# Designed miniproteins, single chains, continued (4): the designs that were tried, part 68

Each design is a single chain, and the fold is of that chain. pLDDT is the mean over its residues in the fold that is shown.

## One batch from the design tools (miniprotein)

Design m14510
Fold by ESMFold2-Fast:
Structure m14510 (fold): chain A 80 residues (1-80)
Amino acid sequence: SEKLEKLKKVFEETDKLLEEAYKLAEEKEDFETLKKVKEIHDEVLELYYDAVENPESIDEALAKLEKLTEEVKALLEELK
């Protein structure tokens, strides 16, 4: 499914950004940002696995993942 391939790609890109944010926040001992990164990561995982189990939710999951990706990008800019 083309939608599943797109979902997986967005998930992998978001996960990579979250790993970068986690590493930077840990390096800076920014525990408040670490908590936010963990919360976003949990939300991303829930959205991805729910969409994999329920393909009818893929469009909604993609929209939410794209929004979370922008939040992670903003967080990364603050950590630089």
Scores: mean pLDDT 85

Design m14511
Fold by ESMFold2-Fast:
Structure m14511 (fold): chain A 78 residues (1-78)
Amino acid sequence: SSELEKELEELKRELEEKKKELEELKKEIEELKKEYEENPSVENVTRLTGVSLRRIGLEFEIELLEKKIAELEEKLAK
C-alpha cells in the first residue's frame, strides 16, 4: 500500500515536470511560428519541425504517465 503510494507520488511529480516542459515547448513553438511567418526560410521550418516533433514525444509520454497514474489511483481507491 505505502509502496504504491510512493510510486504514485513519483509518477505525479514526473507528470508535472513533463507538463511544465510541454508548456515551455508550446511557447517556443509559438515564437518559432511567428519567426517563420516573418521569414519563411529552410532554417526556420527546420527549427519549427524539430520542436513540433519534441512536442509529439512529450504528449505521448504525458499520456502514458496519466494512464499509469489512473491505474494506480484505482488500485489505491479500492
Scores: mean pLDDT 86

Design m14512
Fold by ESMFold2-Fast:
Structure m14512 (fold): chain A 61 residues (1-61)
Amino acid sequence: SVEEVRRELLEFLDELLKTHSPEEAFQLVMARLAELARRHGLSVGELQALASEVEEEVRAR
């Protein structure tokens, strides 16, 4: 589900930011989003919404 993907991505981002730059963390989270989108059958709209949310989270930190 979208909720499961969102939770996994935000947890992954938080862990990555402990040891990676924001730019590196963003790239790794985007790669993970692509994998999860395929596995969970996310629509293009759902994928775009999650990508935008991750961009905002990275910029806010």
Scores: mean pLDDT 83

Design m14513
Fold by ESMFold2-Fast:
Structure m14513 (fold): chain A 80 residues (1-80)
Amino acid sequence: SQIQQALDLLFQGVKYYKQGDYKKAADKFIQAGNLFLQAGQLQAAGEAYRQAGDALKKNGDNDKANKLYSISDSLFTQYG
């Protein structure tokens, strides 16, 4: 399922983040967020994009990180 694929990608992202490979971590978290979004799992997508933003910030990609944080925030407030 898209949810299971997203969870597998999220796990890979956490593994890369712990290894200090922040670019690969961000790529996996973004892929996970995209699959959660396609599956209608808005809160899970928001969390994945937030983790991607954290990884991008660690990698020095501040502009990309800020865009992911904005997407994450909008997903948490979409029905507010």
Scores: mean pLDDT 88

Design m14514
Fold by ESMFold2-Fast:
Structure m14514 (fold): chain A 63 residues (1-63)
Amino acid sequence: MVEELIAALGDPSPEVRLAAARALGELGDPRAVPALIDAMGNDPSPEVRAAAGEALERILAGR
């Protein structure tokens, strides 16, 4: 499940990447942290970057 969502962060659709970032934040799995850091810094969509940052805060606050 988490690996499928991490793969979805590379999807050509920004809507899919946004949904994946939000779902990874909901799961709280630290395996997603490197992929979310990459998305937060490098995704062309500002909404995806913001969602990746929010997901990181959720994961790190729980650790």
Scores: mean pLDDT 82

Design m14515
Fold by ESMFold2-Fast:
Structure m14515 (fold): chain A 81 residues (1-81)
Amino acid sequence: SSINSRIRDLNRRRSDLDRRGNDAYSSYNTNRSNFTSTGSGSDYINAARYYKRYNDLRTRRDDVDRRIRDETRRRDDIISS
Protein backbone atom coordinates (compact mmCIF):
# COMPACT_ATOMS: atom_id res chain seq x y z
CA SER A 1 0.00 0.00 0.00
CA SER A 2 1.02 3.65 -0.35
CA ILE A 3 1.08 3.91 3.46
CA ASN A 4 3.52 0.97 3.73
CA SER A 5 5.69 2.58 1.04
CA ARG A 6 5.72 5.88 2.97
CA ILE A 7 6.59 4.10 6.25
CA ARG A 8 9.46 2.26 4.50
CA ASP A 9 10.79 5.51 3.01
CA LEU A 10 10.51 7.28 6.39
CA ASN A 11 12.39 4.43 8.13
CA ARG A 12 15.17 4.70 5.52
CA ARG A 13 15.29 8.50 6.02
CA ARG A 14 15.49 7.98 9.81
CA SER A 15 18.47 5.62 9.33
CA ASP A 16 20.19 8.19 7.09
CA LEU A 17 19.61 10.95 9.66
CA ASP A 18 21.00 8.74 12.47
CA ARG A 19 24.14 7.99 10.41
CA ARG A 20 24.64 11.68 9.56
CA GLY A 21 24.02 12.61 13.21
CA ASN A 22 26.64 10.12 14.38
CA ASP A 23 29.10 11.55 11.83
CA ALA A 24 28.42 15.11 13.04
CA TYR A 25 28.85 14.06 16.69
CA SER A 26 32.13 12.31 15.84
CA SER A 27 33.38 15.50 14.14
CA TYR A 28 32.24 17.51 17.17
CA ASN A 29 34.25 15.24 19.51
CA THR A 30 37.36 15.48 17.30
CA ASN A 31 37.25 19.29 17.15
CA ARG A 32 36.43 19.57 20.87
CA SER A 33 39.40 17.31 21.68
CA ASN A 34 41.66 19.40 19.41
CA PHE A 35 40.46 22.61 21.10
CA THR A 36 41.17 21.14 24.56
CA SER A 37 44.73 20.27 23.42
CA THR A 38 45.58 23.41 21.39
CA GLY A 39 43.23 26.21 22.49
CA SER A 40 42.58 26.93 18.80
CA GLY A 41 39.62 29.24 18.15
CA SER A 42 38.97 27.54 14.80
CA ASP A 43 38.62 24.15 16.54
CA TYR A 44 36.16 25.74 18.99
CA ILE A 45 34.08 27.23 16.16
CA ASN A 46 34.14 23.95 14.20
CA ALA A 47 33.10 21.98 17.31
CA ALA A 48 30.17 24.38 17.85
CA ARG A 49 29.09 24.07 14.19
CA TYR A 50 29.17 20.25 14.27
CA TYR A 51 27.25 20.20 17.55
CA LYS A 52 24.59 22.47 16.00
CA ARG A 53 24.45 20.17 12.96
CA TYR A 54 24.05 17.16 15.29
CA ASN A 55 21.14 18.86 17.10
CA ASP A 56 19.51 19.91 13.80
CA LEU A 57 19.73 16.31 12.56
CA ARG A 58 18.24 15.03 15.85
CA THR A 59 15.32 17.45 15.42
CA ARG A 60 14.77 16.15 11.87
CA ARG A 61 14.92 12.55 13.14
CA ASP A 62 12.33 13.34 15.83
CA ASP A 63 10.06 14.80 13.13
CA VAL A 64 10.48 11.64 11.03
CA ASP A 65 9.73 9.46 14.09
CA ARG A 66 6.49 11.40 14.67
CA ARG A 67 5.54 10.96 10.99
CA ILE A 68 6.24 7.20 11.21
CA ARG A 69 3.94 6.98 14.27
CA ASP A 70 1.21 8.95 12.47
CA GLU A 71 1.40 6.81 9.30
CA THR A 72 1.51 3.58 11.36
CA ARG A 73 -1.59 4.68 13.31
CA ARG A 74 -3.36 5.55 10.04
CA ARG A 75 -2.49 2.12 8.60
CA ASP A 76 -3.65 0.33 11.76
CA ASP A 77 -6.93 2.30 11.79
CA ILE A 78 -7.63 1.26 8.17
CA ILE A 79 -6.84 -2.42 8.92
CA SER A 80 -8.97 -2.47 12.12
CA SER A 81 -11.96 -0.71 10.51
Scores: mean pLDDT 87

Design m14516
Fold by ESMFold2-Fast:
Structure m14516 (fold): chain A 83 residues (1-83)
Amino acid sequence: MPVATVTIVLRLRPGTGERAAALAREAAASAREVRVEVEGTRLTITIVAESEETALAAAGAVLNALIDAGLVEDVLDVEVRVE
């Protein structure tokens, strides 16, 4: 089956890493696999889904949830890969 991977790299407000990681996992619950890594104020989210449409929908849900919660200072990178 084709799979799509979206990698999102964000700069977070200081002290929000654990809250942002939890919220990202909740927002991406529809994805096949979700990996969330926190390094200081940097959050890296890797979303793997059965299709590009599903991966992008999950990525959009994550970005919207984190931005609406006021946790994001900058969006540093968004990469989409389809196999």
Scores: mean pLDDT 83

Design m14517
Fold by ESMFold2-Fast:
Formats: C-alpha cells, sequence, structure tokens
Structure m14517 (fold): chain A 63 residues (1-63)
C-alpha cells in the first residue's frame, strides 16, 4: 500500500502540472491511472496494478 500510495501521489502531482500547462487530456489519463493503481492495491489485485503501471509507462513514452 505505501508504494502504491506514493506512486498515486506522484501521478496526481504530475497531472496537476500537466493541467496547468494546458495538457488536460494527459492530466486526466494520469489521474485515472492513479485511481486504478490505488483501487488495484486496495483489492490486492497485483495483476491489475502491474497492468496500470505498464499503461503509465507506455503513456509517458508516447509523450
Amino acid sequence: MENARRVAEELRRMADEYKAQGKTELAEKLSELADRIMEAAERGDWEAFDQAVAELSKLLEEE
């Protein structure tokens, strides 16, 4: 949970920064991934957690 919480907090900070830059679509995707990561961790669904992290990595590589 601690690592998932830290990752979610960092993603939310990044989302706020991108939203301030006018990149609202990217900010919304980052915020959604932060929620998915936390929900998967709360459920103990580590496969869903890993999938969300992989989507994040792909998203950041495309930008």
Scores: mean pLDDT 78

Design m14518
Fold by ESMFold2-Fast:
Structure m14518 (fold): chain A 59 residues (1-59)
Amino acid sequence: SREELLEKIEELEREALRAYLEGDYATLAQKLEEIAKLHEELGEFEKAKRLREVAATYK
């Protein structure tokens, strides 16, 4: 459901922030890719594209 997808995104965003603060850019990139996939499932294609572009800068 939409609600379950939004809750998963919030969890992944917390994990991404933690990775960023710890300087773990590989984990940050992976979490941003996962967040992008969930936004695609929500029909938010432009948001997903921007997230993947950001993730690519940390690889």
Scores: mean pLDDT 89

Design m14519
Fold by ESMFold2-Fast:
Structure m14519 (fold): chain A 61 residues (1-61)
Amino acid sequence: SPEVEAVRARVEEARANLLKQIEADGKAKGLSPEEVAKQKADTIAMLDRFEARLVAEVEAA
């Protein structure tokens, strides 16, 4: 549905922006590649769960 497509597009945009911020912040703070990778993985998992919930809510409406 257009509503589901819109939700997925917004989550994808937020994901791209947050991952770029994590990379930039990690570089500025001198974080290890392992710590940066963990923060990215945790952020992706959180956004995937958030997207699934929003999609389910839109499809139930």
Scores: mean pLDDT 85

Design m14520
Fold by ESMFold2-Fast:
Structure m14520 (fold): chain A 80 residues (1-80)
Amino acid sequence: SKKEENFKKAKQLMLDEARRLFTPEEVEEFQKKLDEVKSIVDLSFVGSEMARKLVERGATPEELARFARVLQEAIDIFKE
């Protein structure tokens, strides 16, 4: 269904973003969490965990804003 296709696209977008920002070990952890995502709330929770980890690593406000835009794009795809 279109909803299942949108779920896959949203999860893939977040996984691709994780691969750009995190270590392979961290990416494996986030991939497992993304595989369990069934709702916008679940997706937002995983995104919040990713953002927290970026803050802990000293990410700039600009880097966090770029990440927030990708997360919003994934949420918008998931809503369709």
Scores: mean pLDDT 84

Design m14521
Fold by ESMFold2-Fast:
Structure m14521 (fold): chain A 95 residues (1-95)
Amino acid sequence: AKEAAELALEAALRVVRVAPPELIPRAIGAALSAIGALFMAEHAKTDEEKKKAAEDALRAAEAVLELAEELGDEEARELAEEAIRKAKEALEELE
């Protein structure tokens, strides 16, 4: 969960840096979602909290992926795809 949230945040920050003015609010929203997911992942103690953190990281990564695809930014896309993969793996381990 933490690795997924960190990758989602890295992808979101890249998108914020390269986004045109019209997409900046969405990019900032994605970055804030990733920050929230990272905070949840770092403070998760129970399996339920860990599952919630992984779900939050997955949602943040999916939002960043949509923006990366709209921008045609290959690096942000790869980071977001890796974040999605890590989040799904974390969810599978938790059932």
Scores: mean pLDDT 80

Design m14522
Fold by ESMFold2-Fast:
Structure m14522 (fold): chain A 60 residues (1-60)
Amino acid sequence: GSKEAIKKKLAEIGYPFPEKYDEIAQELLDAPDEEAARAVLLKYGIPIEYWEELISLAFG
């Protein structure tokens, strides 16, 4: 996955805490599987409609 692609997508989504973009992107890339990645997205309150795209960016 690409950290910059994930950060760009978080900005496009309008995630309200830009200071967390790097942290969120890193945790998604460090996730061992898609279930762990979903737990990260839930933890940061990212709307479910964006989860599959962000997971695809992390693992694709």
Scores: mean pLDDT 86

Design m14523
Fold by ESMFold2-Fast:
Structure m14523 (fold): chain A 80 residues (1-80)
Amino acid sequence: MEEKVAALSPEERALARQIAHDLVRAMILSVLKEKGYSEEEIKEAERIIDRAAQGDPEGLARVNELLKEFEKYLKEKFKE
């Protein structure tokens, strides 16, 4: 529930974000592996995700592009 998440303490919110980040990272990497991306591409994606987690603007922009690509892939799979 979004309302409950908004009521969390800063420490609890930080922990929840860390868990969500780890889950999103694992899902992104597993989907890339399933799509047949190379080991080099997967390692680069890991580096980008890690830098985005540190607040690097370039990393954040690249992760956003990857998320949009996943949305398009899901849309194509979910057509009808």
Scores: mean pLDDT 68

Design m14524
Fold by ESMFold2-Fast:
Structure m14524 (fold): chain A 59 residues (1-59)
Amino acid sequence: SSMQEKEIEKAREELKRAMERLKSAKTLSEITRAIGEILRAIGDIFQAALKAGKPAPSL
């Protein structure tokens, strides 16, 4: 549905921002925080995909 598409779009934007933060990270603390944000964004994408009835990416 359109709501799930919006959730996926927001999660993609979150991931993009987290990746940019990682690129600008200069300390171990900043790197760790950026990685945490990336993992959270990936989780958001998984949840949005599950809500949309699409198969969640798996390893």
Scores: mean pLDDT 75

Design m14525
Fold by ESMFold2-Fast:
Structure m14525 (fold): chain A 73 residues (1-73)
Amino acid sequence: SVKEAIERGKKLGEELQNLSTEERIAAVKAAVDELRPQLTPEELSAFIQAVLLSIKDKEEQKALGKALAYYLN
């Protein structure tokens, strides 16, 4: 469900707080690749958005969002 995807994304985003920008990008891409065959496009988009919204620093959020833009189209 979209709700479950949001909750999973929020949890991953919280776990990424102590990682570098490059490590965060790699971790989210790996999670997306694992989840893509299991989720609908709507659920996958919700997951990625929830991860981004969990990043507290706006510049770090923007950098991660730019790197993940391919998955949001």
Scores: mean pLDDT 79

Design m14527
Fold by ESMFold2-Fast:
Structure m14527 (fold): chain A 69 residues (1-69)
Amino acid sequence: SMEEIEKRKKQLDEMLEKSQKYFDDKIAATTDPEERQRLERLRQNVEEGFEVSKKLLEMEAEKEKAKLG
């Protein structure tokens, strides 16, 4: 349903924002260059994962709209 898709989209947006904040704070606090690079790569991988999930939800939303229109 569109309601379930909207709910999952909101949850993904909230999780992404929380994850970005967590990594930004960690990176800013890190004095070790190796740990900073590790955190930056992990942040990038997490963001890419959320983008894939968002794209899949957009496809599901379009499919649901097509059924209702």
Scores: mean pLDDT 84

Design m14528
Fold by ESMFold2-Fast:
Structure m14528 (fold): chain A 70 residues (1-70)
Amino acid sequence: SKVEELLLKAQASEDPEERLKLAKEALELARKKLEEATTSEEVAKAIGLILAAIGLIIEAELELKKAEEG
């Protein structure tokens, strides 16, 4: 899926700005998948993708803030 492709690209990126951008795009699409989900399995998968994207966003944001403050 496009969300999984974006998450994979974010994970592969060494640039925290690029990672943040890709992870935010993945989060937006994952949220849309959750809204369109009709089965419990689809809901669970969408939530998993949302959590993965949030984790990458937090990591990238912390890395960027540490670089700015230190």
Scores: mean pLDDT 85

Design m14529
Fold by ESMFold2-Fast:
Structure m14529 (fold): chain A 75 residues (1-75)
Amino acid sequence: SLADGVAAALRTLVEAGHDKETILNAARTILTHLVNEGRITPEQAEAALEAVQKYLDEGDFDGAIAALRDHLTAA
């Protein structure tokens, strides 16, 4: 699924030891691409990015990935 693919991509970055800023930028890039392809709305992308940012600020990488997955599944 779309949600599973995006979650797997971010998980790969986390496992490779990338920092929070890199992971947030990757999420932003993926969400922007999905909006440009008409697969999600700009509002869905904004909500997903805000959720990812919140969890990353808390140091919760698993929560960030789960939140992104949940937002994409609800689309």
Scores: mean pLDDT 84

Design m14530
Fold by ESMFold2-Fast:
Structure m14530 (fold): chain A 82 residues (1-82)
Amino acid sequence: MSAEELRERAVRLAEEMRRVAGEHLRRGDVEAAERAARPLAEEAERLAKELLKVGSEEEIEETHRELGELQRELAEIYEEAA
């Protein structure tokens, strides 16, 4: 798998995580949102680690920034819902 393919997969997982978590959060179910997002977040982290082995420094930094922003957004939503 190329660095490009790994990055594309990470972006798709981040989008899916926002979608499923967002639906549960719209229903006010923070626990369900966390449960739905967790396996997708774990897969995204795994793909980011694989990218470290084959990606350029620039591609790695971009992917980490995108995933870090997503994690911050979700953390803020969970903090506000708590």
Scores: mean pLDDT 69

Design m14531
Fold by ESMFold2-Fast:
Structure m14531 (fold): chain A 96 residues (1-96)
Amino acid sequence: DALKYFELGKKYLKEGKYEEAIKYFEKAIELSGELHPLTIESYLGIAKAYLKLGKKEEAKEYLEKAKEILDKLPQDDPVIQKLRKELEELEKKLEE
């Protein structure tokens, strides 16, 4: 269940267990479709974990993966707009 692994990723991210969070977000990506919002949210979750670990280059790679998928999706969809805003907030943190 992709959603179950995504929820575990979020749980470990909140607990400061960044490597465990990445592992579960990767499992969520494996089970969800490429264009699925859950895949995008999981890439954003991995990027957050890498930023917390001080791994800016790895964080940037996952933000670029999320951006590539978002650019293929309807820009007037409220879910896609929310994910794009989250991406922009993380890109701002990458510059700090």
Scores: mean pLDDT 87

Design m14532
Fold by ESMFold2-Fast:
Structure m14532 (fold): chain A 78 residues (1-78)
Amino acid sequence: TRATREGLRLAGEGRYEEAAEAFERAIAEDPDDAKAWHLLGGVYLRLGRREEAAAYFRRAIALDPDYEEAREGLAKAE
């Protein structure tokens, strides 16, 4: 989605709070978007909010059990 692309750009610029808002909009539009949940987990991990990041990675894995990057993210958050 456009919101996902915006979030990726903001995260690349180190603007993690704004990136989180963009990924939250992507999830509001499509709550089954495993990639958006994974990306939200990634930005929360960069913000040092590990428990929230872990929850978002678990949601991505629940939606797509073969999502290797989400499993790797969860390992880093735990």
Scores: mean pLDDT 87

Design m14533
Fold by ESMFold2-Fast:
Structure m14533 (fold): chain A 72 residues (1-72)
Amino acid sequence: MEEELRELEAQARELRRKASEAGLQDTAAEVDKLIEEGRRAADEGNLEKARELYEQAIRLASASLAVAAREA
């Protein structure tokens, strides 16, 4: 669980950097918020909620990057 959560957090942070570099500042800000909420949930021992929040961050960043790629 902890190793899996660290991997998901790292993936979400990587996609956040890509979103920011692509000029998707609103998406990057929302992803940062989801990562922070996930980290807080993990600190509280709610590993399932942390996983869901990190996965939501990954999906949001991935979807926004895919849309940007289609428009440019």
Scores: mean pLDDT 82

Design m14534
Fold by ESMFold2-Fast:
Structure m14534 (fold): chain A 64 residues (1-64)
Amino acid sequence: SAEKEKLLEELQKYLEEAQKRLDELLAEYRAETDPAKQAEIFAEMKEIVEEVRKKAEEVLAKLE
């Protein structure tokens, strides 16, 4: 259905944008020399991973 195609397209775009954000944060993490700031960047990366998981679960539930 058109609704399922739209949900999959929106999920794909979300995953692509999340991957770009993670790549940028990973580069910042590798360049950071302050352990406290490095821990903050790592926390942001963990938050993005959790957001991706939640979004994927929401889309999968709607496809059932």
Scores: mean pLDDT 87

Design m14535
Fold by ESMFold2-Fast:
Structure m14535 (fold): chain A 92 residues (1-92)
Amino acid sequence: DRMAVDGAVAAAEAALADGASVSASVKDDTLTVTIRDAGPRARAGAKAAVQAAVQAGATATLTEDGDTLTVDISGLPVSSLIGAALRIIGLS
């Protein structure tokens, strides 16, 4: 199921459209997407990405720390997580 990966990429695109900065990494079977200087569009995108990942059967969490959002996604094949990270890095 590509819904969780596409959701994470869409959240990164929404954040960049708001003028935020986005980074992505994969460590220990977890994709971490960090959004800095997040506006309302970035927050809505991050929440939608977490919901899409959970609906796809993944484990996903959103951590909000001021203007920094961290989305952690696990429970997907590592190849899917790496693919999402590379797509997000390519957007930056």
Scores: mean pLDDT 81

Design m14536
Fold by ESMFold2-Fast:
Structure m14536 (fold): chain A 117 residues (1-117)
Amino acid sequence: GASVTESGGGTVKAGGSVTLSASVSGMDFENASIAWIREAEGKGAVGIASISADGKKVSVGEEFKGRATISKDVAAKTAYLNLSDLEVEDTATYYNFAGSGDSGLVSGEGVQLTVVA
């Protein structure tokens, strides 16, 4: 079946940057749409960025413009989120959602990012 595995979290200092990765298997990744979201206690789910199936149309949430970059490596079957100028408030569990017409929408267990002052 289709699966997503997120990685690249951990503890980072405020003002730094991080690259989160999501390995995708069991679906037509070339034609999959990709979205990164996060969940923090008391804040609910927040959309960060998405990319269309062909990698050409990008949407970035208003509060992340200028500091979030999303990309898709079709050959490696991996999606990336680079997040720069980190703030303590970026502390959250980050999830990648991938979907294609044959597999439906799939996510992993998420990856924890902790940002410290």
Scores: mean pLDDT 86

Design m14537
Fold by ESMFold2-Fast:
Structure m14537 (fold): chain A 103 residues (1-103)
Amino acid sequence: KAGEYANLGWQYLLQKDYEKAIEYAEKALELDPKNAVAWAVRGAAYLELGKYEEAIEDYKKALELDPKNALAWRNLGKAYEKLGKYEKAEEYFKKAEELEKEE
């Protein structure tokens, strides 16, 4: 189901198979467009592939659904940093740090 596909996408992401991570994240989103994990997995794969604008849009959607995802805030910051948007990157890194300190 959607959660199973999101988890498969995450596993492929860990294996650095970014194309399969995207494929399974997209399958999860077809079943459940509110699956925050699937948005974050696709965003992470786009980030690793150098598709920074696509990564930003996916992470923003993941954070609309799950604003306490510290890793998604940190990766959003990384994407902005890669685009030379250092002020925005710093804002998002700070948000990730605040959430990480909240346990």
Scores: mean pLDDT 87

Design m14538
Fold by ESMFold2-Fast:
Structure m14538 (fold): chain A 86 residues (1-86)
Amino acid sequence: SLKQKEEELRKLIREAKRLAMEALKVAKTKEQILRAIGLVLQAIGLEFDLDVLIKKGSLTEEKLNALIKEAQALIEDARQLIKQSQ
């Protein structure tokens, strides 16, 4: 259902924020710090986009699937940045 996918997306956004913050903690260089900050801001942006779609009543399965893919990409980017910083 749309509600289950919305809940999945919110969990992915929380995980993306958590991993981006971990990337910031382990960052060693200015470039790594700026990339980690960028990932945190992108995760906040996804949450904002979701809330706007809900408020406008324009949330569709296609849009929700697109946001899920974006959240998954942020998680992968954050994990990669953590590995590069260790």
Scores: mean pLDDT 89

Design m14539
Fold by ESMFold2-Fast:
Structure m14539 (fold): chain A 84 residues (1-84)
Amino acid sequence: LEEELELLEKYVEELKKKIKEAGEIAGKPELAEEAIKKLEEFLEAAKKYLENPEDEEIYQKLKELDEEFQKLMKELMEAAAKAK
């Protein structure tokens, strides 16, 4: 559990850095900040889920946060592609 949490936190930190850079490239740093906030909320929910994997409410929250994060990432990637 702790080892899995450490690996997840390292992955999230790397992803946050990449998202911030993508926001700068796209000229939409505020969109990148929104995506990072959703990613941070997802990480907190994931930590709770790892402690209680049978908790359906936490699982549904993870699913909702993942959908919101994916939507923001799609918008960010489309903006970055147009900036190239």
Scores: mean pLDDT 79

Design m14540
Fold by ESMFold2-Fast:
Structure m14540 (fold): chain A 78 residues (1-78)
Amino acid sequence: MSREELWAEIDRIFRAMKIALEVVDELVKEKNLTPQQAMDAFIAAFGEALRLLDQNPDVSEEEIREAARKAAEEAMKK
């Protein structure tokens, strides 16, 4: 793997993580989440963000945030 390929992969992971953290932070502020619910929400949001970026690198941040939020809310309802 080239340095550019490595940094692109790292950037993708950190971008997904940042979006997932922002989604969970918003949900924690809006709803009385337990630590377990916050963790489940983060895992779901992060996974969905990574999936979208893998399928289409040009997907908008708004689209990723909306999908990540939906995944997080679904995870919290378990």
Scores: mean pLDDT 80

Design m14541
Fold by ESMFold2-Fast:
Structure m14541 (fold): chain A 68 residues (1-68)
Amino acid sequence: PTITTDKGIKIELPSLPNGTTKLTDSSKAKVYNVPDSVKLSDITITADNASGTATVEIKGYKEKGTIS
């Protein structure tokens, strides 16, 4: 699945369970449109697959997105 946020952050990952997922290198996530200083371990995703929505949190900053 792919998450796209209101400000254009894009996250591609092979699986996204409902609820809160903290990203790691093992997540095999690809992240676009974030500063180079952002590591996968800085990113937490809270997903609601039923509504197709997610919240992306990076170092305390939260942004709403959609799941496609």
Scores: mean pLDDT 80

Design m14542
Fold by ESMFold2-Fast:
Structure m14542 (fold): chain A 80 residues (1-80)
Amino acid sequence: SALEHLEKALEIAREAGDEETVRAVEGAIKALPSLSKEEAALVLEILIDEVRELERRGRTKPEVARKVIEEIEKALKAVK
């Protein structure tokens, strides 16, 4: 399910100590159960962009961002 993939993304971010990425993923997990499929897809696409922005600003390591985004992309496929 989408939530299982986001929980995996959350675990990766927590193990890396990336507090900003943790907060972003937690926000998506909290929001998703009340959203339509289209709204959930939009939230997940925004989440991917937010993680990429954190990587670009040096706020998360490239390897961590890649793994987190991979799990979010799996969540996105699960809602589409």
Scores: mean pLDDT 88

Design m14543
Fold by ESMFold2-Fast:
Structure m14543 (fold): chain A 72 residues (1-72)
Amino acid sequence: STLEELAEKAVNTPSYLLPEVKKRGKEEEAIKKAREIIKEVEENLDKIEDEELKKLLKKGIEELKKTIKELE
C-alpha cells in the first residue's frame, strides 16, 4: 500500500540522507522532503490499524525529525 511504501521511505531516509546531503550541500531540499514525509504520515497515522506499520511510521517520523534538527 502507499502507507507501507511511505513507512519504508520514512524509516530508511535518515540513514542515507544525512551523509548524502552534507556531501552535496543540499540541506534545504532534504529538510523540505523530510517535512513532507512527516506531514503525510501524521495526517494518516489515525487511519492505520496495523500495529507493526504504525510503529514503523512513528519510528520513521522520529528519525526524520532528528535528521531535520541535525541539518538545521
Scores: mean pLDDT 69

Design m14544
Fold by ESMFold2-Fast:
Structure m14544 (fold): chain A 60 residues (1-60)
Amino acid sequence: SITLVVEAGSRERAERAAAAVRENHPDFKVEALERKVVITSDGSVERAIGAALLAIGEAL
């Protein structure tokens, strides 16, 4: 299991980023917690990193 945490800067940005990750990676567990996006993948490090990068881009 791989867990990545992305700082989104605000609750609204975290929710937007989490929604984008869920849409593109429905098999991942994605949670918006306060100003953070928590992404859990039970597999590929590459896929998990890709999801985190998507979250960073959407949070901007």
Scores: mean pLDDT 82

Design m14545
Fold by ESMFold2-Fast:
Structure m14545 (fold): chain A 62 residues (1-62)
Amino acid sequence: MLYLAITIKDYEAKTPEELSVKKGDKVLLLEEVDENHVLAKSLKTGKEGLLPKSVLGALGPA
């Protein structure tokens, strides 16, 4: 099942594999990569990349 999350803080990508987000952005969770990171798609930009779980807030069904 795909989940939609809202970011709770800004995050700037440090590598090409990471996703940049702003607080309040909606992201689609594609995969859990490890205990601290998810693969997500920004609904604002359409880009995919790794996000720290610490920047994610509320989860809902996509």
Scores: mean pLDDT 79

Design m14546
Fold by ESMFold2-Fast:
Structure m14546 (fold): chain A 93 residues (1-93)
Amino acid sequence: ILAPLGEVMRSLGQNPTQGTLQRVITAFDTDGDGYVSAAKLKAVGDSMRSLGENFPDALVDQMIKEGDIDGDGQVNLQALVEITTGTHLTDEE
């Protein structure tokens, strides 16, 4: 069992919050196809940085790597949700 306060303390350092990442996912959900190209994800990262949000390129690369299991440039929105919410689902689903 994880302590939420401990996670907050460890993540202290101007990193994107769960809320910020959820807003990004909502923007992708507008397409309604369940997938996002790596180029779109990178563009969103650049836009967030321009707005003063702490959204480093390393985070974008990690999200692409974990969401693009086939390496074809298609990122699964479900995988992005799991990354931002801490993978609450089990393999049995």
Scores: mean pLDDT 56

